# Designed miniproteins, single chains, continued (2), part 17

Each design is a single chain, and the fold is of that chain. pLDDT is the mean over its residues in the fold that is shown.

## One batch from the design tools (miniprotein)

Design m4557
Fold by ESMFold2-Fast:
Structure m4557 (fold): chain A 93 residues (1-93)
Amino acid sequence: MAERERKVKELKEEIEELLRELERLAERGAPSEELLKLLRELDEKIKELLELAPEDEEVRKFAREAVKRATALALRGIGRQIDAELAARRAAA
């Protein structure tokens, strides 16, 4: 098996694992700092993947979908946290 193909597969698996972790954090209402940390790690892995196969259309498509999924999950988590903070402030007032 070509070394590059193996590394591409490994990076795709790592990106999928990070996306799954981001989804779990967003669902439990984790602090935005934790979500941002995972987003930075995802960005690094996606950049590494694109550097390994910049001309591969399938890799580019995977990267675009990963960014789209990560953004949607992060916005969902942040929105949930904002709603919880607003509710807490109203209760404290």
Scores: mean pLDDT 79

Design m4558
Fold by ESMFold2-Fast:
Structure m4558 (fold): chain A 64 residues (1-64)
Amino acid sequence: SRDELKKVLKENLPFLSDEEIDEIVDRILQGDYSGAVDLLREKGASDEQIKKTLTALNEILESE
């Protein structure tokens, strides 16, 4: 699931580094969704990019 989350983040937010993606994935897996969203905004993601990314991540998490 971690690799699938990283893939979705990289597809929607290709300007993020691998280290930034790993931190966001760690926050999501810990249940810190608000912290993940805050980090995405800090790194320059738009509200539309965040919404699209969260929708895709939720589909992966619900399938487990």
Scores: mean pLDDT 78

Design m4559
Fold by ESMFold2-Fast:
Structure m4559 (fold): chain A 85 residues (1-85)
Amino acid sequence: SPMQMLEDSRRWSNLAYDKAKEVAEKSGDSNKISLLDSMSHLPPETLGFLSSLFLSDEEVEEIINSIKNPELRKDLTELFDSLRS
C-alpha cells in the first residue's frame, strides 16, 4: 500500500540519519553535526538521501541490506549506483 511504502521510506531514512549523526559525533566534526541538525526537518526521502552522503559505501550498503521491502531496496540500490557513476 502507499502508506506502507511511506512507512518503509521513513524507517530507512531514520536509520541513515541516525548513522550519519553517530559517525559525525564519533569523528568530532562539529560542522557535519550542525549540518545534520539543520536537515532534521526535511521530508523522509530527502533526509535519508542527504544523510547517506555522509556515510561510506559500506555503511550505505548495510542500511540498504537492512531494508525488508524488496522494491524499495532495489530502487535505492539503483539510485545510489547511478549517483556514484
Scores: mean pLDDT 79

Design m4560
Fold by ESMFold2-Fast:
Structure m4560 (fold): chain A 86 residues (1-86)
Amino acid sequence: PLSEEEKQKVLELLEELEKIIREYCSEEAVKKILPILREIKELVEAGASKEEVKEKLKKLKKVINEYCNEEARLKILPVILRIMNI
């Protein structure tokens, strides 16, 4: 499981990620992405392994690449990479 410090850092980055998604992605993309973000947040709160969190982040990245424009991807992908490197 994530340490309490790693968990807090991940949750803060997920909040930042949600704000960017709501600002830069279309309404359709937001509807597809937010359920996955909430699923990741629930996994982190439940003390899931780093591997389980990273697998869900890979799924999130795939959906972002499918539904978000290039400007949104440029702002979103660095935040996902920061979370994956925890």
Scores: mean pLDDT 84

Design m4561
Fold by ESMFold2-Fast:
Structure m4561 (fold): chain A 65 residues (1-65)
Amino acid sequence: SEKKEKAEKAVKKLSEESGAKLLEPIKDNVVTVAIDELTTKKIAEILRAMGELFELGYSLKVVLK
């Protein structure tokens, strides 16, 4: 699915820009990531990824480690 490929790209960009790591394979249009700390820049990247994923029909869950 093209939507799934775009969602995976958004997740990879989020990981590169914020250090967020995928906690489990993307399932049921839900993306779950972990992040070590929340800085203003990392929050901005999370919000960007959340918006991109939402337009594709996905949800983003962020877990603080």
Scores: mean pLDDT 82

Design m4562
Fold by ESMFold2-Fast:
Structure m4562 (fold): chain A 90 residues (1-90)
Amino acid sequence: STPEERERALEELEERRIEELGLDPEERELYRRAVRLAREAARLRRTRSLPEEVEEELNERAEEAEKLPLREKLELIVEILEEAIRALEE
């Protein structure tokens, strides 16, 4: 399979998960954004690492996200991932 075919297969799998979760349109958009950011962070982490104190801070915020309602959880996950990407690009 080509890289493009594998990427499409992953996107199809994520869309199926979104349908299964019964998300509203705003939650679906946040979920898609979170998945896209998570893939970008994973790509950057192949060649870069975060300082230990940054990793600990982001992990603590991720634990707080688990306690939130779905929409607020997704919003916080997006913020965490954006901060991780920013730190990895420095």
Scores: mean pLDDT 79

Design m4563
Fold by ESMFold2-Fast:
Structure m4563 (fold): chain A 93 residues (1-93)
Amino acid sequence: SLERQVTLSMLAIQIALGIIAARKGDSEEAAELAEQAIRYLRRNRDLLPEAVVEEVERHLREAARAARAGDTEEAIEHLQRALDVLARAEEEL
């Protein structure tokens, strides 16, 4: 559906912005963007398969945790994994 595709695109944009922030060394902004993505994911949970929601949320939570600890490299790894899950989900829709 269009709503599902828009949701996937908006999540991907938020996560990509988090990666950009982390690459610039802005761990606080990266954490805030990951946390915003989690809130957006939860509000739109019913538009996505449960397994996708759970896997993306897990990676975003780990990214936020790493970013809050100042570990921008670990934050980027988890944000990239979240993007990969979303890309695979889009291919199956």
Scores: mean pLDDT 88

Design m4564
Fold by ESMFold2-Fast:
Structure m4564 (fold): chain A 118 residues (1-118)
Amino acid sequence: DEIEEIKSLLDEKNGGFAEKPGEKPNTLTTSRNLTKLIESGAATEEEIKKALNFLLSTQDGVTGGFSEYPGLKTPPNIEATRLALEAFATYDRSQGMSEEELKEIYEPALKKIEESLA
């Protein structure tokens, strides 16, 4: 069961997902797994909020870009930013936001961050 496997990767202390049980969570794994859990309807509201808060902890307040780990121990990068924004967009879609509203919010946000990281 893919959902059971994904949930085994959850770090209960900080809400992020690791690549393997017991490893530190990261932005790429958290974003991909949160998106899958939301789309499957298997995530609880508490799990979603904790994972989104983990993703916010990887965000640079200057560029708006997302790094691979909390506290900017790695620089923000485009892949982490795209995946994190996809996870936020997936949550907003699950809450009833339209595809038109999602594009109006997330496409300009990504473009601005990509320009800031160039």
Scores: mean pLDDT 85

Design m4565
Fold by ESMFold2-Fast:
Structure m4565 (fold): chain A 95 residues (1-95)
Amino acid sequence: SLLEEMEKLLEQLKNAKTVEEFVEIAEKLIGVAKEYAKTLEGMEATLILARVIAIGSTIHLLKTVNLSPEQQKKEIDTVIIVAEDILKRLKEQEA
């Protein structure tokens, strides 16, 4: 299922060892979240898509801007928090 794939990608995201690996996994994760959002209606779809856009913006920042290690860590931590919130919301839809 898309939810199981997203859970797997979130675990991989938390265990990424490089910024490049993190970006690749995060791009896959938001792809899965976008596909899941297509199965939702109204506000729930909008809330998931808003979070996907937020992660996408941070991925773009990590790929295009020469950030300090401290700034990279802060942005990475933010992506993980938002991704965890997406997964929590999607699990609530299956309840």
Scores: mean pLDDT 85

Design m4566
Fold by ESMFold2-Fast:
Structure m4566 (fold): chain A 92 residues (1-92)
Amino acid sequence: MTEEDRAQHLAFQEEVARRGGPEVVAARLRALLEEAGMDPAEVERLTAKVRALAEARLADPSAEPSPEQQAQIEELIALEDELAKRLGLYIG
């Protein structure tokens, strides 16, 4: 795991905790994706990923994310940032 991957992982964990857990994080992402007009199948796929990652991290916060989970975290953070910038809704 790189230092960058670790920082993203920690930021993800803090964001999940701050926003009230996996349900809140998943709901926020779903709202952003729907507002952006993303394909319904992609909306469901990405929100399912976020929920699963958040649940896994809360269940075992001491475990390091797998390379696949690290890649998913990076993808989701970049996607959320891009969508939030376009919609102006990320952090009001």
Scores: mean pLDDT 68

Design m4567
Fold by ESMFold2-Fast:
Structure m4567 (fold): chain A 77 residues (1-77)
Amino acid sequence: MKPLTPEQQEIKEKMKKKGGLTDEEALELLLTLLPSVARELAKKNIEAAKALAEGLEEAGELELAKKIREIIEEIEK
């Protein structure tokens, strides 16, 4: 496995704790971060999608976090 940054590790752990994702699922999501992948995650596990957005905000990735939040709101509509 490729090493994650400290910020990515923290986001991964949040997705595991709040969303109940496995290590592999959280890693795949962090490495891809495509809008389609985020939308699929939000449909299946809204809490993990919210944890991803929160972690991105804490890491200073505000534009990515905003995009993920928009996808979450679209799914919750």
Scores: mean pLDDT 72

Design m4568
Fold by ESMFold2-Fast:
Structure m4568 (fold): chain A 100 residues (1-100)
Amino acid sequence: MTPEDVLVHGLAAIQEVIDLASKHNPAAAEEIRALALEFRDRMLAEIDSLSPEQMLALVEEAFARVLAVAERHLPPELVAEIRAMLDALLAQMRALLAAS
């Protein structure tokens, strides 16, 4: 798994959260989209200098901030679904890095 792979998978997961949030609260979806752009810019600035493990740490930070927005604006059941999805993806990416 390359740093670019980690970035692509991380941003794709945040896009799924945006799609879920937009059905329930468009303002929450826009706040999450702003976070996605902020983290995309940070990750792209460092893409040639960070390891895949360091890039994954930035994705973990992004997911924590996205989850904080979800917790403020979305129903608890949807927050639990988002948390489970993000946790599963982080576990999958960690496993792929350990296998590389």
Scores: mean pLDDT 87

Design m4569
Fold by ESMFold2-Fast:
Parts: C-alpha cells; sequence; structure tokens
Structure m4569 (fold): chain A 76 residues (1-76)
C-alpha cells in the first residue's frame, strides 16, 4: 500500500509563502508501522501572499514505496 497511518510528525506542518517565493523546511514523520521518513517540505511559488500548504516527498529513511500523503502531514 502507498498509504499508512501517521503516528507522529515533527517540524512545521504549514509554511507561509510570500508573493512569488518558494520556501522549504525539514519534516520528520513516523508512521504507525514504525517507519520513519525525513524529507523536505516545499511550497510552490505563487502570486498571492498567504499561508501555503506544502507537498511532502520522502527523501530518506523508511519505506519510500509507501509515502505519507500531503493531507495527512498538513493536518497532523
Amino acid sequence: ARRVPVARVEGPTTLTNPVGQERSAPVTVTLADGSVYTFEAVTEARDTPGTDRFEITPSAGGHEAEPVPFTSVTTA
């Protein structure tokens, strides 16, 4: 499966994106099966200022075949 329950999230779950700029921050996610993912959360550049949600992609550790979904990390 490519989704597993999230047990713990460490790091920012939301980034503020100024107009036309991308931002990034490290996030560590522990899944219910004990897998640990450490990855860089990035926002897309946009024209309107505000609080951007970010997309999560596993970069190291845990099962890369079973990534944590964006919505799960943002709401945890």
Scores: mean pLDDT 48

Design m4570
Fold by ESMFold2-Fast:
Structure m4570 (fold): chain A 60 residues (1-60)
Amino acid sequence: SSAIKQQIEAEYMKRMAELTKVLEKKFDEIGKDIEKRMQEATNAGRELAEFKKELEKRAK
């Protein structure tokens, strides 16, 4: 019956939504880890630039 078909489709969509939420949480965690690593790389680049600037000051 159409009612049973609609119930099955609703159950399937509910399970898909639950799985989507789990995947979204895992992707958010991965994204945060990537952001931290990118910030560390950016900070290292700034430290290197500052070190070069200090060497130039000490050469005077």
Scores: mean pLDDT 84

Design m4571
Fold by ESMFold2-Fast:
Structure m4571 (fold): chain A 75 residues (1-75)
Amino acid sequence: MSEELLERARAAGEAAAELLLREGAAGLPRAEALVEAAQKEVAARALEAGDAATGAQARLLLQRKLDEARAEVEA
């Protein structure tokens, strides 16, 4: 469960980052929406599993991927 949750977060974060890097600043609202949706799904699954620590880690991973891609596009 925990590993699957982190892997799902990684895949979603990478997809959002790829979208943003490919579309530039114009892709930011869509990338943000994708990360927000993934964070909500991950939070719900972590709550069901009783694994708040993994849920928090997965959400941070998603946010970090978005922040890194945003910084690259804004540079």
Scores: mean pLDDT 79

Design m4572
Fold by ESMFold2-Fast:
Structure m4572 (fold): chain A 81 residues (1-81)
Amino acid sequence: AELERRLQELLARVDELDVPEELKKALKELIRRAFEQARQQGRAAAERFLETAAGTLDTLASLSQEERVKVIKTLLENSQP
């Protein structure tokens, strides 16, 4: 329950980013998949993932819109086969 709540808070933070809706959806899906994978490794792994993801979102929020879009696209490209 608590981990799922933190995940939902993280996803809400993605919606606050000034980027195209397609990138928000793709980033939220990436976060959900990575969280589920971390959770299968245990609570500590899930908590570390949420901490790392929160830090990444803090960084994205501090960037210009152009830099933010570029970083998100790079994250998505590195997560694809």
Scores: mean pLDDT 83

Design m4573
Fold by ESMFold2-Fast:
Structure m4573 (fold): chain A 90 residues (1-90)
Amino acid sequence: MMEELKKFFEKLEKEMYPAWKALAEEMKSKPKEERLEAYIDIIGEAAKKIFGEEIGEKVRELYREAYENGMDEEEVVKKFLEILKEYKEE
C-alpha cells in the first residue's frame, strides 16, 4: 500500500518534479484557485501516465472534490489509496 504511493511519488519526482518546481514558482503570483487547477492537471496527468487513464481521471476528480469539500491532505491520501487498491485488485 504505502510502497505503491512511494513508487508513484518516485516516478512523479523523476519525470515531473523539475516542471512542477518551475510551475510552482511561476504560480506563486497567481490566485490559489488557479494554482489548484494547475496542480490537479499535473497530478492527474502523472497518475494517468503511471497507473493508466482511468486512475488519472479518478485522481483529478478526487482532488477537485477535496478542494470543494475542504478535505485535509490526510483524507485525500486515504481516498487515493482506495483508488489504488481498486487498481491492484484487478
Scores: mean pLDDT 66

Design m4574
Fold by ESMFold2-Fast:
Parts: C-alpha cells; structure tokens; sequence
Structure m4574 (fold): chain A 98 residues (1-98)
C-alpha cells in the first residue's frame, strides 16, 4: 500500500537472504526495495538499497553489475544532497572493478 513501507519490507527481506548467503534472492529483494524507494521519492533510501544490491553482486563475483549499482547509489545520494555518501559509493565502484 505505502510505497515507502513496502520498500522497507523488501529491504528487510534482502537483508535476511544476504545473511543466509542467498545472494541471488537478496538481489531480487534489494531491486524491489530500490524501485519502491525511488517511486516514493526517497532518494537517500534508494541509494542505500543500491549500495546493498551492489554488495550482493560483489559476493556473487559480478564485478560489472556491482560497479553499476554503486554508481547508481552515488547518483541517488547526490540527488538527495548527500555528496559524502556519493563519493564513498564512487570509491566502492572503483574497488569492485578490480
């Protein structure tokens, strides 16, 4: 019903599967969380969801997808006025490509 609350629920599911080592399911739920936070206009939470999504891609060895997701998180953090978080995401993207 509420896109923000639904996004938080999907983020919790992503976190659950990430802790279980089920990174493929974690990715699915983090993608849904990012979509719902973006639709809700909460770009800071959307950035956090993409950061978590990228971490899951790192665990799966998907370097290109991880870097893309970190850069998307950086874009969203800049859009929400969080330049320091955006800079950190750019560094994580550079590291993921190695």
Amino acid sequence: LDKLMQGLYYEQLGNYYFKQGDYEKAIEWYEKAAKYFTEAGNYSLAGRAYDNLADAYVKMGQKEKAAESYRKAAELYRKSGHQEFADRMEKKAEEAEK
Scores: mean pLDDT 91

Design m4575
Fold by ESMFold2-Fast:
Formats: structure tokens, C-alpha cells, sequence
Structure m4575 (fold): chain A 64 residues (1-64)
């Protein structure tokens, strides 16, 4: 549920790339704290300054 809500909210933004701060804010609004930490941890592990939708899909899959 939380991951689905996050994915839907990110898709609604319609952006080519997302900053960590932007994704952190969306996760805080749409996901529980534990799920948010897991997704952010997976994104941080990618070592990128900006994240594509493919990066987000991979992080969500890794967070389960």
C-alpha cells in the first residue's frame, strides 16, 4: 500500500529526474517511516545526485 501510494505520487509529478530531498518529502507524505527509510537507503546506495524513474522502480523493488 505505502509503496504503491509513493509510486503513484512520483508518477503524478511527471519529471525526468528527482532529487533525494524531493523523494524524501514524497515518501514522508505517502509511506510509513520504515518503508521510507528502506527506499531512501536503496536510492542512497546508487550513489547518484538525481534519480530516474527506473532508479525509483529498482529501489521500490529492493525495499519490497
Amino acid sequence: ESLAAFGKAVAALGKATYSRAELEAVLAAHADAETGRRVLGALDALGKAEYSQADLMAAVARAR
Scores: mean pLDDT 75

Design m4576
Fold by ESMFold2-Fast:
Structure m4576 (fold): chain A 77 residues (1-77)
Amino acid sequence: SSNDIVTQAAGKIGEILKDAPSEQRAQVVNRVSTAIMNGDAEKAVKVVDEAQAQGILTPQQAEEIKKIAVDAAEKVK
C-alpha cells in the first residue's frame, strides 16, 4: 500500500540520518515523507536540496535520500 511505501522510505531515511541531531532528523524525515505521501517527487528533491544547502545533510546523504524519496514518490503516485 502507499502507506507501506512511505513507512519503508521514512525508515531508510531515518537510518541514513541516525547520527544527526534528533530535531533535524525528524524535520527532514517528516518533510520528505509528506512529499512522498503526496506523490510529489519534485517537492521531495527540493526539501533534500534545501537541507543540504543549510548544512543539515552531507552531499552523499542528500543523493541517497533523493534516490529513495523519488523512487517512493513515483510508486505512491
Scores: mean pLDDT 86

Design m4577
Fold by ESMFold2-Fast:
Structure m4577 (fold): chain A 57 residues (1-57)
Amino acid sequence: MSLDEVIRALEGTHPELRSGVLSGDEKTLRKVAKQIGASVSKVREAARILRKRELEG
């Protein structure tokens, strides 16, 4: 799964789970990685990108 696909999947996940991932909750991050079928590292990277986009507008 590409980073772009992980970002799209993360944006499409349940808002509560997405919030947990963006806040750095390791348990939620692992759950979402499992649901998406991606590595924890890729989900963490996608969350970092999404947070940066929020800060930039």
Scores: mean pLDDT 78

Design m4578
Fold by ESMFold2-Fast:
Structure m4578 (fold): chain A 101 residues (1-101)
Amino acid sequence: MEEARKLYKEGLDKLNQGNYDEAIEKFKKSAEIAKKEGDLATLARSYLVLSSAYLKQGNYDEALKYTKKARELAEKIKDDVERAVLLIGVSVNELALKKEL
C-alpha cells in the first residue's frame, strides 16, 4: 500500500511538471503494486490519473481504456466519499473524451 501510494504521488509531481511520460511510468507501477496488494482504491486512482495523463498527451485510445477501467473499479469502492470523488474524476475524463472523439 505505502509503495503504491508513494509512486502515485511521484506520478502526480511529474504530471504537474508536464513530464507526462514519466508520470505514466510512475502511475503504471503504482497500479501494478496496488493490483497485487488488492488495494482497489489506489488502483482506481492510478487508472484515473493514467487516463488524465494520456488525455494531456492526446493519446485518446489509452485514455479511454483507463477511464473505463477506473469506472469499473470506482463502482466497487465501498467508501461513499472515495467512490464519489473517483466517479467525478471519471466523468470529467469521459466528457473530455466525448468532446475529442
Scores: mean pLDDT 84

Design m4579
Fold by ESMFold2-Fast:
Structure m4579 (fold): chain A 88 residues (1-88)
Amino acid sequence: PLELARELLEAAEALVEAARAGDVLAEVGQILRIIGLLLDLEADPSAPPEVVEALTRAAKELIKAALAGDLEAAEEALERLRELVESL
């Protein structure tokens, strides 16, 4: 699960960068990547449920902020996700 969590962080960082650039197509691409990685993480039998839930919650807050165009909230959500991944 650690490798999937790191890929999730990479996609999250790319989403925030796309949002800063106003690149809507890149934002959509990264949102779809994040959703796919969350599904893979949820399907991983070695991933602790509490970790999957925490990462999913942080990723959903990030997607919500990015879709709203709230860069401050998106950067806060990214930092929370980074802290969660680094604590694994």
Scores: mean pLDDT 84

Design m4580
Fold by ESMFold2-Fast:
Structure m4580 (fold): chain A 116 residues (1-116)
Amino acid sequence: DFWEELLGLSMEEALRKMVGDESLSKEEAIDVMRDIALALEDENLAHVYLDLAMVIAAEKGDEELFKRILQARILYLQRRYEEAIKLLQEIKKETTDEELKEYLDKAIKLLEEKLK
């Protein structure tokens, strides 16, 4: 599984693979992921907000936070919505970053809609 393999990579290598260009620098890969996610923000898809949350983690150099959000994205792809929500709620409680909280909250609400 492409997404499961990303958990075994460095944050920088995972970012490059997710944007589909391994020739990019870390900073360029972060910028590409942000631009793609922002272009899709109006689609109200949970994974878009998870991608934006991963961008924030990468900009902070927080590999552990990045991997936890990536795990939630993998759970989402596996349709394990309750587990994804639980993990995202825990991350949201632990952060003081308001922009990260907003993206996590949007992802949680969209995932909760799938449980209806």
Scores: mean pLDDT 85

Design m4581
Fold by ESMFold2-Fast:
Structure m4581 (fold): chain A 64 residues (1-64)
Amino acid sequence: SEIEELEEQLRRDEEAIREAARALVDRYMKGKSEEEKERAIRSLVEGMVEVNERALAGKKARIA
C-alpha cells in the first residue's frame, strides 16, 4: 500500500540521516563521552522521525 511504501522509504531515510549524524558528531564532539555523542545522534534522528510521523499521520487522515 501507499502507507507501507512511505514507511519503508522513511526507514531508509532515517538510516542515511543516522550515518550523517554520526560523522558530524565524530567531527565536532571529539572531547565528549560516547554517551553524549549517542545522545546527540539520537536528537538529530529524532527530529527526522518526528517530521516523518507527522507526514504519515497527515496521509493516514486523508486516506479513506
Scores: mean pLDDT 74

Design m4582
Fold by ESMFold2-Fast:
Structure m4582 (fold): chain A 89 residues (1-89)
Amino acid sequence: SKEEIKEVLEKIKELVKWAKENNKAITEEDREKLGEAIELAKKGTEEDIEKAKKILEEVRKRLEESKEPVNEEAHNAILESLERAKKLL
């Protein structure tokens, strides 16, 4: 549903915000994975939403273990992608 898609996109936004606040770097690989999650969520099928949630959980776990410095450009890029996805809903 549209509501489930918005929930997934909001959780991705919360993860990106949390990462920036806790000095966790979003890598290029994380950006690609979160981009996949956004595209899957936009498709809106139950299967695609579940795949998006799985990707989100994998990225979250990696970020919790991350020792890399904050990448502001990568954080901003994913937030812009999230805003575009929300606008299309």
Scores: mean pLDDT 77

Design m4583
Fold by ESMFold2-Fast:
Structure m4583 (fold): chain A 85 residues (1-85)
Amino acid sequence: GKQFEEDKKLLEEVKELAQKALSYLRDGNVEEAIRYLEEAIEKAKKISNPDFRKLVLEKLEKALQAARDGDYETAIRYLEEAINL
């Protein structure tokens, strides 16, 4: 229904933001990567399906924490996992 279409659009927007975060992180621009990750998390919070929302948020929040901790390999892995959802 309409709610599923809205969730699909939100997931596509989240994946686009996660892909931008991944690109910036690979280029060594950690500040921009964190900004896009935070935007992706805010979009993911709007997903109505609780199972999809939880799965997406867990990946993005783990990526954000790893990026903040300087663990860029772990951050990249979780971003790739979020993009492949």
Scores: mean pLDDT 88

Design m4584
Fold by ESMFold2-Fast:
Formats: sequence, C-alpha cells, structure tokens
Structure m4584 (fold): chain A 88 residues (1-88)
Amino acid sequence: SMAAERAARREAVLLGAEITLLEMRGYLLLKTNAPSSEVQRVIAQLRALVAQARALRAANADLPDIVAELEGEIARAEAFIAEAEARL
C-alpha cells in the first residue's frame, strides 16, 4: 500500500539521519583524541543501526529505491566503523 511504502521511506530516511549524526560525532571524537571508550560507544550504536538498516532492507526488498538508500547508509556506516577500529 502507499501508506506502508511511505512509512518505509520515512523510516529509511530517519535511520540514515541517525547514522550520519553518529558518524559525524565519531569523526569529531577521533579528531579530538577522545577516550577510546567514547569511540567504542559510537561504534556499538552504529552497529545496532546497521542491523536495523539490514532488517529494513530485507523487509523492503521489492522497493529498489529504499534498498539502494539503505545499502548506501550501511556502506557508509561500515566504512566509518572500519576506520575507527583501525585507529583504536
């Protein structure tokens, strides 16, 4: 239904915004040499959001625009996690 598709698109956009904000926070923590525990907290939160994004992608596999958006968000989050872990 159009309502379900709108709800899925809204959820994908909001999830992407949360990932972006945590990624920005993570990079600022790395740039300011914050304690590793603070960076690890951001990594844990990003991993949880990536799990949510993967679930939402699987639930909306028939909607290519949502799938593409979520794949981009997952890739961006995973790239940050890899960079952050390499610097810890």
Scores: mean pLDDT 88

Design m4585
Fold by ESMFold2-Fast:
Structure m4585 (fold): chain A 90 residues (1-90)
Amino acid sequence: SDEQVKLLALLHLSALSAELIVMKRMNTPTEQVYQRVSAELGRIVDLASQLGIGSNVTRLVQQLLHAIQNQDWAQAERVIREMVNLFKNV
C-alpha cells in the first residue's frame, strides 16, 4: 500500500540521517560519504516514484549530493528533513 511505501521511505531516511551524523563525527572522507549516500538514495528515489513524487525527490537528491561534495553538513541535514516532510505530506 502507499502507506507502507511511505513508512519504508521514512525508515530509510531516518537511517540515512543517523549514518550521516556518524560519518561526519568520524571525519569520513567526502568521496566515501558521497558514494555511500548516493547508493542508498537510489532506494529512496524508487519509493518516491511509487508515490508519484519521484521528480521532487530527485531534485532533493541532487541538492543533498551537492551539499556533501561541498562538506556543507548543515545543508545536507536540512535537505534530508525536507525529504522527510515531502514523504509525510504524500
Scores: mean pLDDT 88

Design m4586
Fold by ESMFold2-Fast:
Structure m4586 (fold): chain A 108 residues (1-108)
Amino acid sequence: SEIQEKLIKKLEELKEKYPELSKLPDASSELYKKTENPISLDEIIEKIESGEIKTVEELERLVTQLLADILLNLPSSSPLAKKTVEMYREFKKFVEELKKELERKKEE
């Protein structure tokens, strides 16, 4: 679907822009001590492709969880924490713009 393609393209863009975040969680990382089952960007993309994520709201929930789990396990002074916040802001802007586009299409 058009929405599915837009969601995948944005996540792939975020992976390229924030490569340090896109590789989390790695199997050697002690980062996720406070998180039992951390989710990756690759896993989220796979869930969109499989049809498990069907809505913008479901994607927003999972990406928010991913970024919150990173921030929970990092000091606020960390350069990686700053990158996490920047990625979150970019993602939220994308979601808001996409929701407005979908609302416009319902009126046609």
Scores: mean pLDDT 76

Design m4587
Fold by ESMFold2-Fast:
Structure m4587 (fold): chain A 79 residues (1-79)
Amino acid sequence: TADQLRSQGQQYFSQGNYDTARQLFQQARDIYIRTYGPTDPRTQQTMTDLSDVYIKQGNYDEAFELEVEILELAVNEVL
């Protein structure tokens, strides 16, 4: 399940295995988007987890773009 993938991603992230954490968070995000949509809090929180991984890997551009997307989706949802 997406919840299980996200939980496993968090475990690998805490161990410093950012490559595996990224793959797990990407899989969880894709399932959450498909199931609940891109504006669901579960999807947005998983995108935040993925952004944290990008930061740890030095992929700052990808982290920044993902955080901007989260903010844009949040603003659109409340309208």
Scores: mean pLDDT 80

Design m4588
Fold by ESMFold2-Fast:
Structure m4588 (fold): chain A 87 residues (1-87)
Amino acid sequence: GSEELRRRLREIVREARELLEQLKRYVKEGNITGAIGQTLRLIGLLLDAERLLEEAERMGDEETVRLARETIRELRRLLEEALELLK
């Protein structure tokens, strides 16, 4: 139900932040392949969050929809930071 969606959204944000920290380490080490891998995983989490938003909208749960939108916004911010580090 909606509680499971909210839990999954919170887990996605936590995982995304961990992926960005690992990406920063790979960039410092010159491991570009590793950094690209973390970036692709961040994109995957963004797509997962967008699917959860669609599910929340179908359920009509405004609180979960708001959380999903905030999650997507945070993931986009983390992805932008990741892309800047790869320049």
Scores: mean pLDDT 89

Design m4589
Fold by ESMFold2-Fast:
Structure m4589 (fold): chain A 91 residues (1-91)
Amino acid sequence: MKEFEEKLKKEIELSKLPAMGLIQAAGYYMEKGDYEGALKKVDELEKLGYKEIAEIVRKGIETKDMSLFLEAAKKLEEEELERAKKLAEEL
């Protein structure tokens, strides 16, 4: 049971990494002035099902407001923590 729990927690963290990496990559591209590259990362977030987070990131790119990238990252962390907690309660 414990090995199964640790493996599931690791899979949850791994599933979080692509979305968080995309938010960070979009921010990096925006800082470098590569708005096309930043918007491509937003499209990838939408494909992963993070539509609301993708909208926040897109708005950050369009307004050049880096605080929106922090808001998107915080929202992703909160959503993944709730998902992990719910999954752990069923184990």
Scores: mean pLDDT 73

Design m4590
Fold by ESMFold2-Fast:
Structure m4590 (fold): chain A 92 residues (1-92)
Amino acid sequence: SDLEEAEEYALKAGRYGKLAQKGDKETAGEHARKAGEYAKKAVEYALKAMKDPKNTSKAVGVAIRAIGDAITAGLAARKQGMEEEAEYALSA
């Protein structure tokens, strides 16, 4: 289902976000970019899931969590000087 897809992508965004925070300069940027990519997919599927009123509240929660994880990852990448990857993650 769209909600299940959103939850899976949000989980991946969170995992890469944590890796970005713990990474060095070489890995933090790549992990932040992946966190942003998965967060964007989580939001896309959450928006589709929101079309079913039964899923709206849960889908909103999934989208907010994924966006938050991407922002955290982007800030970690920026701290390591990876500006392009940081901007990509922060745009989610």
Scores: mean pLDDT 82

